# Designed miniproteins, single chains, continued (5): the designs that were tried, part 81

Each design is a single chain, and the fold is of that chain. pLDDT is the mean over its residues in the fold that is shown.

## One batch from the design tools (miniprotein)

Design m18811
Fold by ESMFold2-Fast:
Structure m18811 (fold): chain A 66 residues (1-66)
Amino acid sequence: KKAEIEEVLRRAAEEISRATGRKVEVSEIDGNLVVRVEGPPLTDEEKQKVTQIAAKAQEEIDKIEA
């Protein structure tokens, strides 16, 4: 369970980092994905990409918790 969630978080962080070119921290709090991206505010396009990656990771966490 925990190891599977950590793997999902690791992959999400890698994908967001590649999409934004920034340092990214991804964590889980009470089954909810939390994303923190370093630097200035994201553009709308970057926010959309981050949201899509986060949504997929959240879906995977929900399946692990099911």
Scores: mean pLDDT 78

Design m18812
Fold by ESMFold2-Fast:
Structure m18812 (fold): chain A 70 residues (1-70)
Amino acid sequence: MTPEEIVEKFLKEVEEIKKTMNEEEKELIDLQIENFKKAYEWYKKTLSEEELAKKLEELSKETIEELKKK
């Protein structure tokens, strides 16, 4: 899976989770999306495509798990 495909999959999963949340929880989700985007911008400048994909998969998994906890 390419870095772009990982980002797309993450955004789709987060958007589905966001639909079930109240306004306060949506604000938390928006912060997590911004953090993920910042990490992506940082790592894409310093990592190879393969390393970037692995890093994004781990970050996506950690973020989704955190959001599902409330």
Scores: mean pLDDT 79

Design m18813
Fold by ESMFold2-Fast:
Structure m18813 (fold): chain A 80 residues (1-80)
Amino acid sequence: SEEEKKRALEYADEVYAAMMAVAPPEALPLIERGYEAIKKLIEQGKIEEAMDVLNQVHRLMQLKDYEGLEKLIKEVEEKL
């Protein structure tokens, strides 16, 4: 629904802003690409998939696994 999309976008925006505030410079382009991919999934109505991707991005950021993050983002982008 449009209300679910709006709530998902608001949540994704908050998480994105929080990650960008603490991210090292090398991670910033990956976070931006991840955020754009997540927004596209939400626009497509794939809310559950978007939230799963967002959770994986957050986890990989906490682990400082930027190679894993790049791989995840590329895989998601290829499915869009």
Scores: mean pLDDT 85

Design m18814
Fold by ESMFold2-Fast:
Structure m18814 (fold): chain A 63 residues (1-63)
Amino acid sequence: KLKDLIDFLKAQAEKGNAIATYSLGLIYVKQGDLEKALEYAEQLERMGATALAERLREAVKKA
């Protein structure tokens, strides 16, 4: 289930997992929730994962 995947990724993101945070952002891009995706890009920036944050912002621009 997509919900189970999202719940798992949220738990990993709360533990500071940048890859999980990026994956959540991509899921929201695919769902058309670009505002939520950008919130995850900001979270990546705060975590110091600047390259992943920029990649996620680029995915939002192409959506």
Scores: mean pLDDT 83

Design m18815
Fold by ESMFold2-Fast:
Order: C-alpha cells, then structure tokens, then sequence
Structure m18815 (fold): chain A 87 residues (1-87)
C-alpha cells in the first residue's frame, strides 16, 4: 500500500510538472488534451487507493493516504499558479 501511494504521488507530481511546463510554453490546451487519459487514470487510481485505505481500518494507512493526497494537491496548486502567471 505505502509503495503504491508513493508511486501514485510521484506520477501525479510528474504529470502536474508537464501541465505546468505546457502552460509556461503557452501550450496548456494541447498539453492537457495529450495528457487527458493519464490525468483520468491518475484520478481513478487515487480514488481506489482512498477506498482501500479507508476499508483497511488501519490508521497508519489512512494517514499515509492523507499525506500522499496533500502532496498531490500541492503539485496541482503549483501547476495552477504557473498557468495563472502564463496567462
């Protein structure tokens, strides 16, 4: 579980970095369209990991998911800032 959370968070960080780079280059729409399937897969995996953590009843796994989710949220917020600055 923890390894899957780390992998998911790292994949999210990488995808958000690509979105941010696309925004900075003035190619946000093209980059978002190209990454649409990967972004959808990332969201679906995050929901599955959340369900697994909650169903486990293990406070450590629930906390590990919360920490991974916070890392993903920070990456998304940074990409949004780059987009705003590029506009």
Amino acid sequence: MRERLEEWAERARRLMAEVAAGAAAGRLEETAARLEAELRELEEEGLRLKEEALRSGDPELIEAFREAWERVQRAAAEAARVYAAAA
Scores: mean pLDDT 79

Design m18816
Fold by ESMFold2-Fast:
Structure m18816 (fold): chain A 61 residues (1-61)
Amino acid sequence: SMLRQISDQILAQGRKMSEKIRKYKKEYEEGKISKADYEKKMRALSEEATNFLIAIQKAAA
């Protein structure tokens, strides 16, 4: 069903986001990336998450 597919996509996206957040934090804390690069990566993830949720909301409406 569409609702099950949406639920599965939300969970899968959440897992991917958590992994990327952990990776970027580690890279920043270890000095492998600058604060500016870290903030840029985190903004990109935030935009990706927002766009995904908007798409889900439109599909569910």
Scores: mean pLDDT 81

Design m18817
Fold by ESMFold2-Fast:
Structure m18817 (fold): chain A 91 residues (1-91)
Amino acid sequence: AELSPQLEGRELVILGTDQPVDAANAEAIAAGLRQIAAVAGRVVVLLSGPISAEARELLERLAAENPNVTIIEVANEEEAKRLAEELKAAA
């Protein structure tokens, strides 16, 4: 394989949560995403739980500041799994 197990960058990282995202947990999610975005080539976040308006604004700002981060709201966890498989197949 051309890639080393010590590779700092990952080509694609897909993260998902079915938990509600509010202002309090969005800050923790944003902090984690900033750390992952620093070492990953592309980060896709699939959110299948309800999202508050404040959390949505915070995550939209994060995506704007980190162009390798994409945040996608999905209808449910099954849709999140399907989209994750499609994204991996396209990578």
Scores: mean pLDDT 75

Design m18818
Fold by ESMFold2-Fast:
Structure m18818 (fold): chain A 66 residues (1-66)
Amino acid sequence: MVEIKLDGKTLTVTGLTEEEREIVLRIAAKYGADIGERGNTITAKFDDVEKAKEAAEEIKKALEKL
């Protein structure tokens, strides 16, 4: 089960499969995030809150299509 947490400029996504991980990484990179990976968790840090929010919404929509 995927859990998405947005805290200001920081997006944390946990419980990722390999396929879901690739989607999250692609979207985070598109929004220019600094990306950290640990196991099934991705942490993305954005330059502003608006970009973090947009990325979180796009990730949610992309994962729902799986």
Scores: mean pLDDT 82

Design m18819
Fold by ESMFold2-Fast:
Structure m18819 (fold): chain A 90 residues (1-90)
Amino acid sequence: DKKLLEQALEYLRQALKALEEGDLEKAKEYIEQARELLKQVKNEKAKVEVLSALNALEFALKAIEEGDIEKAKRSIESAIHAVKAALEKL
């Protein structure tokens, strides 16, 4: 689980960078990669933080579709915070 969270964190950092570079398709790809890794986390200690991160990433994808890049960035930052909190519990 720790490795899945660390890999998800790296994809979320890449998603932020892609948004800053204006590459919306690459940002969406990185968000989806992070979501797939987070769905594989089975550790109950991280359950609340993983669900929080998944919810934030759903809002990020919707914000990208709506063209609200600042909202998308904030949502990804929320997901990063949740993943970091999950890592501290493991």
Scores: mean pLDDT 87

Design m18820
Fold by ESMFold2-Fast:
Structure m18820 (fold): chain A 88 residues (1-88)
Amino acid sequence: VATPEMVEAAKKEFNDLIVTENLDKAKIIAALNYIRTSSNKDITAEKVTEASGLPLEHAQKIVDINRKYGLQAKNVVGDVAEELAAEY
């Protein structure tokens, strides 16, 4: 089960990445939606780039953030995607 603290921490990391790298928020939301709906085997920087249109280096950072949350990663990323979409 994803805790509110995990979702808040992940959301901060993704927002920090958006601000620091001047990323398109819509592309980040697309990347997170791809991650939450895909099997772990298919969560690679290359496939996240294809799904979102983000450069490979930024897609890799998103995959790395997702991996930090381990077993809860998809639940955490799914909740972050929904919160970011609601704020957009």
Scores: mean pLDDT 80

Design m18821
Fold by ESMFold2-Fast:
Structure m18821 (fold): chain A 98 residues (1-98)
Amino acid sequence: MEAKKKEIEELEEKALEAIKNQDLETAAEYFEEIAKILEESDPVEALAALALAYSARGDLAKARELAEKIAPYSGLSVDQIVGYIAGLIELLKNNEIP
């Protein structure tokens, strides 16, 4: 767990920096790598990372398909999941991170 957690944290930091620099393609690539690491152990979290990657690329249709798979495990509606993911990308692009 610890080795994977550290790798994910490093990829998350790189994705956040890419978004702050308005490099959404690079951010999407980091989210895709996070999804690959998580797909065997944490499939729902892998779907969330993949949804972030598609949202960063502007592929809202794919992000919505993934949100439909996440929704049963989150207690949120598909539209809420998509809205939160898109909102997070916009917040990070504006460098308004707490």
Scores: mean pLDDT 77

Design m18822
Fold by ESMFold2-Fast:
Structure m18822 (fold): chain A 88 residues (1-88)
Amino acid sequence: MEHLIKAIEYAAEAAEYVAEGDLEKALEYLGKASEEIAKAFAEHPNLPKEHKELLLRAAEIATQLAEGKIEPKEALRELRELEEKLRE
């Protein structure tokens, strides 16, 4: 559970840095979020399907942002949606 919470927190912080225009820090925090996502899967292999899909989407967004394949504002919107769904 701790890794899921940290993934949400890092994704939210990355989204905030995108909003502020600090893309370098946003990328750093997306990297931290993806690391916590990987740990969450390792710790909870039987995660509910819904949580697995959200975590995989977060990892995809992090990869696309790192490769410049997604607009920062679009990434921010999707990350906020993931944060909301993962909280409850």
Scores: mean pLDDT 72

Design m18823
Fold by ESMFold2-Fast:
Structure m18823 (fold): chain A 95 residues (1-95)
Amino acid sequence: MDQLLEEMRQLLISYGVDPSLVDELISELREAYSTLSPEQQQQVTEELQRKIEVAKTLDKDMARDTLIYTLVSLIGRGRNLSLETMRNRLNTYRS
């Protein structure tokens, strides 16, 4: 997990996302991840790896949005947030 989160952090910063916002999202995901079962942790790790690979094939803006959405979605699911709440958070980070 830590290696994937560091790779995601470096990609988002390279795409022009504020490092403090990236660190906030990663911190929230680490907190949510630590409360999950080993099976759920494996699923989250696999989803992050897949989304990072997909993002590397996209243009900068779409890659940024894909990775931010992935982080917000995983945090939101861990916290039992609605899709609307997660979408609103994504819009805040993009604005």
Scores: mean pLDDT 74

Design m18824
Fold by ESMFold2-Fast:
Structure m18824 (fold): chain A 65 residues (1-65)
Amino acid sequence: GDAEAVGRAVRAGDAEAARAAILRLAEKDPQGGASVGGSAAWEARRAGHEETAAALEEAMRQARA
């Protein structure tokens, strides 16, 4: 699912894939997108993928607009 795609992108440190996956999830499930996006950004920062965390935060802001 889209949440699984977000998780894979975060583990890979792929900022663009993470951004695309969270935007798709937020379009289908805004509440799930916010929850998964928040957890994914925290995991990315914990793993040292700061650019991926920033991309996720930006995608979540874009999805709310």
Scores: mean pLDDT 77

Design m18825
Fold by ESMFold2-Fast:
Order: sequence, then C-alpha cells, then structure tokens
Structure m18825 (fold): chain A 115 residues (1-115)
Amino acid sequence: MLSEAERQAAIKAAARAVIEDMRALPNSSFLVKPIDTSIFPEVAKLVKNPVSLETIQQKVDNGEIKSLEELEELLKTMLDAVKTLHPPGSEEVLQAEALYEAAMAKIAALKAELA
C-alpha cells in the first residue's frame, strides 16, 4: 500500500509520462507552446483559459495536479480550445482529437497500475 506522499509522487510521475508521450507524437508541436496572444489577440477573447502541453507540465511540476482525473480535465480543456479556434474537420482538430485519445488510453493504463 502506497503512502499518500508516495501516491502523489506516482501521480506526478504518471502525469509527466503522459505529457512526454504526447510531446513525442507526430504533429503535436502546435500544442507544446502557449499561443502568443500578442500575435493572435483574438485567441485571448475566444479562449479565457488557454492551456498547452507546457502549461500542463508546469502545473504538474508545481504540484497543482492532485489526480489523473484533473489531468484528463486539462487535456479536455486543451482539445476544446483547438475546436474553438479551428474549423470542424480541420487537420488541427483531427490531430488534437487523436492526441487526446492517445493520452486518455495512457491515463487508463496508468490508473490500472496505481489501483
């Protein structure tokens, strides 16, 4: 049985593994860095809480992510932002959906290992 501290360390390690896997996938580059709102001011008006893989990584490193379910919510927020900014059926939406599905599969496997 893991202590609470060991459980939190395991969650942090699992979240990092998910983010690293997503960063390593082809066509993930547009999700890695935050959108520069000085170049794209319209983004700040359409997406009030923009998240990127780097933003999620920072939250994990800061101990702000307490469960894999919170990671799932942030990844869904990122996907929803892509769907808001890009037309339905665009390459960006299709790639973001594929990356999200891969991340959810990885999280499900990690949850099974932590149970």
Scores: mean pLDDT 74

Design m18826
Fold by ESMFold2-Fast:
Structure m18826 (fold): chain A 69 residues (1-69)
Amino acid sequence: SEKEKKLEELHKKYNDRFSEIMNEAAAEIRAEHPDLTPAEFWARLFERVKPESEKLRKEYNKQIEEIKK
């Protein structure tokens, strides 16, 4: 159905954008701090992506509800 197609397209767009946010932040952190331990890297990555990932999640949930109504 049209709704199913829109939901699938939205889900793909969300996943692609989330991957982009993660990859971009990871590249920036590695460039800024090439000497980080794995634990320090992951801590900085999660903190850096948190505000943008939370915004993306809220926008995604809103768009899902608009399609489902």
Scores: mean pLDDT 84

Design m18827
Fold by ESMFold2-Fast:
Structure m18827 (fold): chain A 97 residues (1-97)
Amino acid sequence: MEELKKKAEELKEKARELRKKAEEAYKKALEKTSETARYIGKAAGALADGDEEEKRKYLEEAQRYSEEFDRLLQEKKRLEEEAKRAEEEAKKLEKEL
């Protein structure tokens, strides 16, 4: 009984840490969204100036930040799924107490 209680508590701590990491990944993702918007704006300015090369460069940077955003969102989802599994395992152990 004491051993199951300790295991359940360890799983709850693991879930909390995973959810904290997921929140950090989400914050980083939002920062990448801001950078994507910034580079799209720069590309629009280059287009208005007739600078096709500069426009292409800024659109490539915007795409790179957009891809980083998607990667960070996938990491957030993975971490949340791991946290949910740990929480469910802890619940099963608590039901056996």
Scores: mean pLDDT 86

Design m18828
Fold by ESMFold2-Fast:
Parts: C-alpha cells; structure tokens; sequence
Structure m18828 (fold): chain A 94 residues (1-94)
C-alpha cells in the first residue's frame, strides 16, 4: 500500500515541528484555530491531497497550500483526521 508515502509525510511533519499527537489534539478541538494551528492544518491538507492522488508531497505543494485562499476550519480538521487515520492504519499494519 502507501506505507512509504505515509512514512515520508510523517517525517516531513515532524521536521516542521508538528507531531501526530499535537495534530490529533488540534483536529479534535472545539475552539477556533489559532493562526499557527491553521497554518499547520493547511500543510496537512496539502499532504493529504497528495496522498489521495497517489503521489509524494513536495515542498511546492506546501508552498502552494500556504499561499492559497484559506479553507474553512471544518474542512481543515477533516483533512487532518483523514491523515491521522492513514498513519494509524499504517502503524497497525506493521
């Protein structure tokens, strides 16, 4: 399956200072996102989109996401949750 792409995506997030536990906490929060949290979720959205397309995420994908029109918070949280679910399935399959 997509184990290699998921592992690379996880490493990319960790290099940006975003661990999976922090991401889960942000995605599951009922409060409005801070600007920093919104930026982190926009990066995750770009990663999730690349994974759905069956390709590796690139620095260009991240730059484009950060310079694109803001997505609504519900859409960002849904994308983050889908990414977390993929990581958990990948780790469960090991």
Amino acid sequence: MEEEKIEEAKKLLESLGIDVETLRRIAQSDRPLTPEERKALQIVYAIEKALEEGRKVTPEDIAKALNSEPLDEAELREAAQRFIDKIEEYEKKK
Scores: mean pLDDT 73

Design m18829
Fold by ESMFold2-Fast:
Order: C-alpha cells, then structure tokens, then sequence
Structure m18829 (fold): chain A 100 residues (1-100)
C-alpha cells in the first residue's frame, strides 16, 4: 500500500534518503535498513543471512519494539516498516485523507 506523506512525514523520510510525497512499506523498510547498515549500526552475517545490531543504542531501540537482536533481513524489514509507520501516524506524518 502507498502512504501519502504530510510535510512533517516528508521531512522525516528525507533524512532516510526518501524524497517523495508518498511511500510504500517496502520502500520505508529498505531506506531505514540501508541507513542502519551504512551507518555501521547493523551488519548482515554472511554465514546465517541474519541482521545483527552492532551498537547498544540500536539493540535497545529494537528491544523496545519487540524486535530480537538477530533476525532475517525480511523479518527486520517487516518490523521496521511497522514501527516507523506507527511512529509517522502518531506524529501526523501520514496523510489519512482518502484520495478524492
């Protein structure tokens, strides 16, 4: 599903490298995951294919959202999309108006 962004949501997602008026759950999850990997906060274990948190701050952030310290890329993408969509909705970052 595509979510239309408010100016507040667009500003938040621009920090994640998304410069668009709308976003999908997949695009949101991939942008967040890419930022965490590029910053060195997460890494992918080549032996298991799982994502591993390398900083205590990231492990604490994940645990607060019920996300384990070690999971597959696909499971993490789903969890990140859900967590960030909930945060955007609480902050008024999603335009809830239906297409007219």
Amino acid sequence: MKYKLTPQGKALLKRLGIDSDEVTEEELAEAVLKQLIDSGALRIDEKTGKVVAVSEAVRRWLRRRGIPDEMTVEELKEALAKAFLEELERGGGIDRSKRT
Scores: mean pLDDT 72

Design m18830
Fold by ESMFold2-Fast:
Structure m18830 (fold): chain A 107 residues (1-107)
Amino acid sequence: DLKKIYEKAREKLAENLEKSAESIAKDWGDERLKELLLKMAEAIRNGDLEEARKLIEEIAELMREQVDNSDLSPEERENRLDAIDTMKEGNLKALKILEELKKLAEK
């Protein structure tokens, strides 16, 4: 039942993003991050994995802009940039797993 596994995987990832959206926006100080994370969750739930990939890039870029606009020490800046890279890699890996599950479910 690969189709149901794919549907459940999408729903679980979307729910996790929705649960985290407010906290992430608060931690980074930009409410636009909440909007983008909720849009990413919607794209994943709808199976629009290409849109989800674009939103991951937009989220990472917004986070980098927030770092650039903040009066941070070199250490704080490095830690925030590392957090952005970790978040981006994690979400792209999750998306790749969903893309593989989708391929298996469609065969």
Scores: mean pLDDT 86

Design m18831
Fold by ESMFold2-Fast:
Structure m18831 (fold): chain A 119 residues (1-119)
Amino acid sequence: KLEEDKEKIRKRFIEEIGPSPKAEEYIELAIKYLEEAGLVSEVKEVEIGRLMDAAVRMAHAPSLEEQKQILVDLGVLKPETAAKLTPKQVELLVEAGYQLLSAMLSSAVDRAIARSKAR
């Protein structure tokens, strides 16, 4: 089931961000961090925007408890799941969200380059 959930997330992330070789590399890193955190199944239906918003807010939060509350408030994790998170799992979720931000930026850059070449 883990490989099925990973493939579902991969397809959804590529669909939302857009196909780009560089963006796909960042998507694979995001999935790797989610797998290392043991949260692939918990976040498989969560919108990319919520994962990215949570990552940015958690990176600026002064405490682990505030980071856990951000995940609950944004609907990324259920309160019961968030309460059991280790600092390492939170760190991995932040890394995953920032990889998704990098994927979106790389996709946007690739589109800008394509427009420049089409002139």
Scores: mean pLDDT 83

Design m18832
Fold by ESMFold2-Fast:
Structure m18832 (fold): chain A 93 residues (1-93)
Amino acid sequence: VEEYLKKVKEKFDELIELIRGPLSDENIERMKKLAEEVAKIVKEAFGEDYGKDLLNTLKKIIEDIKADPSKREEYAEMVRQLKEYIEKLLKEK
């Protein structure tokens, strides 16, 4: 459980930094990989449906950032809220 919490925190923090940083193709690709890695951890902890829902949510946020970079800070805050929610679920497990 502690290992899941640490990995989730590290991956979400990197994702938030990438969202606030330059929106290069390399950084967008790294965001997608982080989304898949976090979704895999959530799938292992809570099951397939939770992992799939998180992956779909994060992928939508990444595509929305690409479409409208002016909303970057709003999406960074949404990802931070999602991080807090997942951390709470892992701690209560």
Scores: mean pLDDT 82

Design m18833
Fold by ESMFold2-Fast:
Structure m18833 (fold): chain A 80 residues (1-80)
Amino acid sequence: MIEVVVKITAPSKERLNQMVAEVSLEASRLGAAIKSVKQVDEHTVEITVLFPSRETKEKFIAKLEEIARKYGAKVEVTEL
């Protein structure tokens, strides 16, 4: 099992909420589990995601980068 922390910084609270929802849906679709969601500040959250395989992780990261570009957000990914 692969544990990843995704830090998302969005241009607005509304954009952040929409992006978190879309990211959570993609994680669920790929069979990944959301372990925690931590509000860092009004524009920033950290989501901890558990992946059953490296393949699932790579697919998720590709979708995450696409979503980040769509929302004009900054994303940082750290594997634990």
Scores: mean pLDDT 85

Design m18834
Fold by ESMFold2-Fast:
Structure m18834 (fold): chain A 72 residues (1-72)
Amino acid sequence: MDEEIAKLINLEKLAEDIVEFFESLKKVTPFSVALGRVYLKALKANPEYQDIAKRLEEILKDLEARMQEPKL
């Protein structure tokens, strides 16, 4: 239980760092979106990370929309 709690705290911090990284992306590529989808799938596999997973999902939708917009 203690080992599991310590892992949960560290993984929550790592997940927040990942979300913040994707939020700060100024240049969007198909690779970065695909990478984000892999992390999202991993987070969704754990019920404890549902809120963080939803935040990442919203960010990825925004990044995907930006990637689909034609550049001038």
Scores: mean pLDDT 69

Design m18835
Fold by ESMFold2-Fast:
Structure m18835 (fold): chain A 87 residues (1-87)
Amino acid sequence: TENETLALANHGMGVFYLKQGKYDDAIKSFRRSIDSWPDARSYHNLGNAYFKKGDLDSAINSYQQSLDLNPNFEQARRNLAEVQKKK
């Protein structure tokens, strides 16, 4: 669908920015992806971008949203535990 295609494009841009250390650009891209098509991977990557930026509250929220969509997402569960430990 158009929304799914737009989400995939924005997710890909977010991953690219995250790898470049451009965390604000990554956050913006992942938010646009989620607005078009919410999925566990995009929430997880949004959490990673917030965590790298030092926004622990937003990272926790994003990882929780990821786990709400996929309770078996081991990476999101581990990252949630790690960010809660730093808060």
Scores: mean pLDDT 88

Design m18836
Fold by ESMFold2-Fast:
Structure m18836 (fold): chain A 89 residues (1-89)
Amino acid sequence: SMMEKILEIVREAGKELDELIKKEKLSEEEKQQMENALAMAYTLYLDGHSVEEVRARVEAYLAASDLPESVKAKVLEILDKMLERLEEV
């Protein structure tokens, strides 16, 4: 079903974020900020917001976060890939 495809895409993005957390040795607080960014991205998309609107909201959230600059860029890359895959469903 379309919902099963959406859930798999979101789960794959979550796995990529978990790998990034382990690789960068991020704290529990930094992990929570990344999980919040993921939840924001897919929730806004499912609520009918455009990819452009979702991207802008996620970029603003990450810019205001305490995450290292290099990690913010990698999170945006993972979430952009997720949003591109969601548009193809």
Scores: mean pLDDT 87

Design m18837
Fold by ESMFold2-Fast:
Structure m18837 (fold): chain A 98 residues (1-98)
Amino acid sequence: MGYLVVGIADSLEKAEEAARYLRELGMAADVLKTEKPIVVGTAESLEKALEALDRLYELGMAGAVVDSKGNIVAVKAKTPEEAKLAEEIARKYALPDT
């Protein structure tokens, strides 16, 4: 219920740091140890999801927020390529069967 927040990290250390900050915001957050480490958090409100996205961006990560229906509601990235990748990963984890 609510919103999924996804961040893409350059390193596992940055991903773990980001997950820690999302947990400090009162979110459930985990790190996926993939080819590029991914932080996944769940927020009860859009407001918390946007705070999480801003924090991920401050840490130098590309990120996206997805609603419970799989719609991208926000993206923050330094390049268009990073933005597209963040959206793609966020959709995959919000709606894995679609």
Scores: mean pLDDT 79

Design m18838
Fold by ESMFold2-Fast:
Structure m18838 (fold): chain A 107 residues (1-107)
Amino acid sequence: EELASKLRALLDEMNEILVEIRKNRDDPEKLQQYVEQLVSTLQEAAKLMPKGVAERLQVLVDEFVRATDEMIKNPSNFEASWARAEAAADRALGIIKMWVEMEEIEQ
């Protein structure tokens, strides 16, 4: 119960951060700030999950960071890099959501 509640709270926080990233995608300074917040929250969620799931999340976090870094460094490729960043974030949040739903069923 406590684990599922903590992961759900982190999911809600990550969804709020993603909304802020989408609002500020054209502001490199704010984008960097919210990306760092999202990465921190994802790593916090990973600590609450089994090693294999945490390792998969880290791969997606690394992909998200790479894509957002490319958005800042290569504005001409912004839309393609943003699509990759959104896909990585959506997959990471999907993994956490599945784990929350499994824990809520089993507890």
Scores: mean pLDDT 80

Design m18839
Fold by ESMFold2-Fast:
Structure m18839 (fold): chain A 87 residues (1-87)
Amino acid sequence: SVEQIEAGLEKMLAEIESIKDEEAAKRAALTALRLMAHEARQLGLEEVERIAREGAEKVAKAKTKEEMIEIFRETRRRSLELLREAA
């Protein structure tokens, strides 16, 4: 459900923020965004899937944990906006 994407993203964001190792934080962020894309695809939300994939590409290129967190937050906000409109 739409609520599963929201809950998953919130938990992963909290985990990324708590991870001290930058590489581990990057892996967590990529995993979360890939999960988001997968859930969106199952729900038929093509635009949300695209936003999640774009976010993953940006995280892969990120140099700092702060940049990764910012990208993740932006991707989450854009996707939640679309999910609320679709609901």
Scores: mean pLDDT 80

Design m18840
Fold by ESMFold2-Fast:
Structure m18840 (fold): chain A 94 residues (1-94)
Amino acid sequence: GYVEGVKLAGQARDLAEQGLEAAKNGNIDEAVKLAKESAKLAGQAAALGAQSYVVDPLDLIGQTANAIAAQGNTEKADDVLYTASDEVEKGIKK
């Protein structure tokens, strides 16, 4: 339900913050993993009606992708953004 969606959005934000930290520290593979898991939880939160609570996680995922791209890993950055778009789109369709 909605309360579960809000909790998932909070977990997505925490994972996205960890992903951004990993990207800034040059730990690109960990950043990709964390950003993708964050996107999955954000999509699930949106599906449960917590769409307004996924704005912060999605912004942080975007910042993580930008940090990955800034280090020359544009394909991995695109993969993160594609995953985020796909997971949110799946959530909105519910």
Scores: mean pLDDT 85

Design m18841
Fold by ESMFold2-Fast:
Structure m18841 (fold): chain A 57 residues (1-57)
Amino acid sequence: EEEKKKEIENLKKQLDRVSAEFAARMEQADEATRAHLERDLAWVKESIEKKIEKIKK
């Protein structure tokens, strides 16, 4: 059970880190680049969220 909790915490930290990195890049990006980064971020977030749900169940 502690192993699952640790894995979920690690995935949440990864999600936070990736989100922060993409947010910083989006602030400096033009409109076209921002749209591209937004799509990439959405895919990464969905992938991590699915992993968390799979571990939680």
Scores: mean pLDDT 80

Design m18842
Fold by ESMFold2-Fast:
Structure m18842 (fold): chain A 83 residues (1-83)
Amino acid sequence: SEEELEKDIQKFKTGYLGETGEGLADEEDIEVLRKYLEKNGLNIKELLYKVLGLDPNDPNAPVIPLSEEAKKVLEAAKKFIEE
C-alpha cells in the first residue's frame, strides 16, 4: 500500500542517511527510487530481493541489515531507472 511504501522510504532515509553519512543519497535519488517502486508495485524488500536474485517468499532468505539493504537498493534502483 502507499502507507507501507512511505514507511519503507522513511526507514530507507533514516537507515541510509543516519548510518552511512549525509550526502550519500540526496532528495532527487530518493524521489526517483520512490517513483520506481510505485510504478512497479514493489516495496524496498521486494526490490532488494529481486536485485539479489532471491525469492521474497523464501523463509530461508538471508537477513540483510537495513543500512546495507538501503545502499544496495539505491544502487539497484539507479540501474533500473537508467533503463
Scores: mean pLDDT 60

Design m18843
Fold by ESMFold2-Fast:
Structure m18843 (fold): chain A 94 residues (1-94)
Amino acid sequence: SAEEVHKKKVELMLEMLERIREILEENNAPQEIIDAVEEAAKTLRETEDLELAEKKLQEVYFLMLENKLPQETLDKIQEVGREMQEKIEELEKE
């Protein structure tokens, strides 16, 4: 059902945001970026609005670039995003 698919997408995005937060903390990223990820997760939990959460995640990526995060950290975050995208694609098939 569309409702069950939506709930699964919310769960996957929350899992992705938590993994991104853990990577940022392990790599001593600026607190501003960590706080932005936590705000994106909070917004998604409270609203279940995937489009709003995607927009907030885009703002987080811009903050990562502005703060000049190491390429190694960015690569790890990009891998998390790729794995998430593959899982969402599988859900959208039924």
Scores: mean pLDDT 84

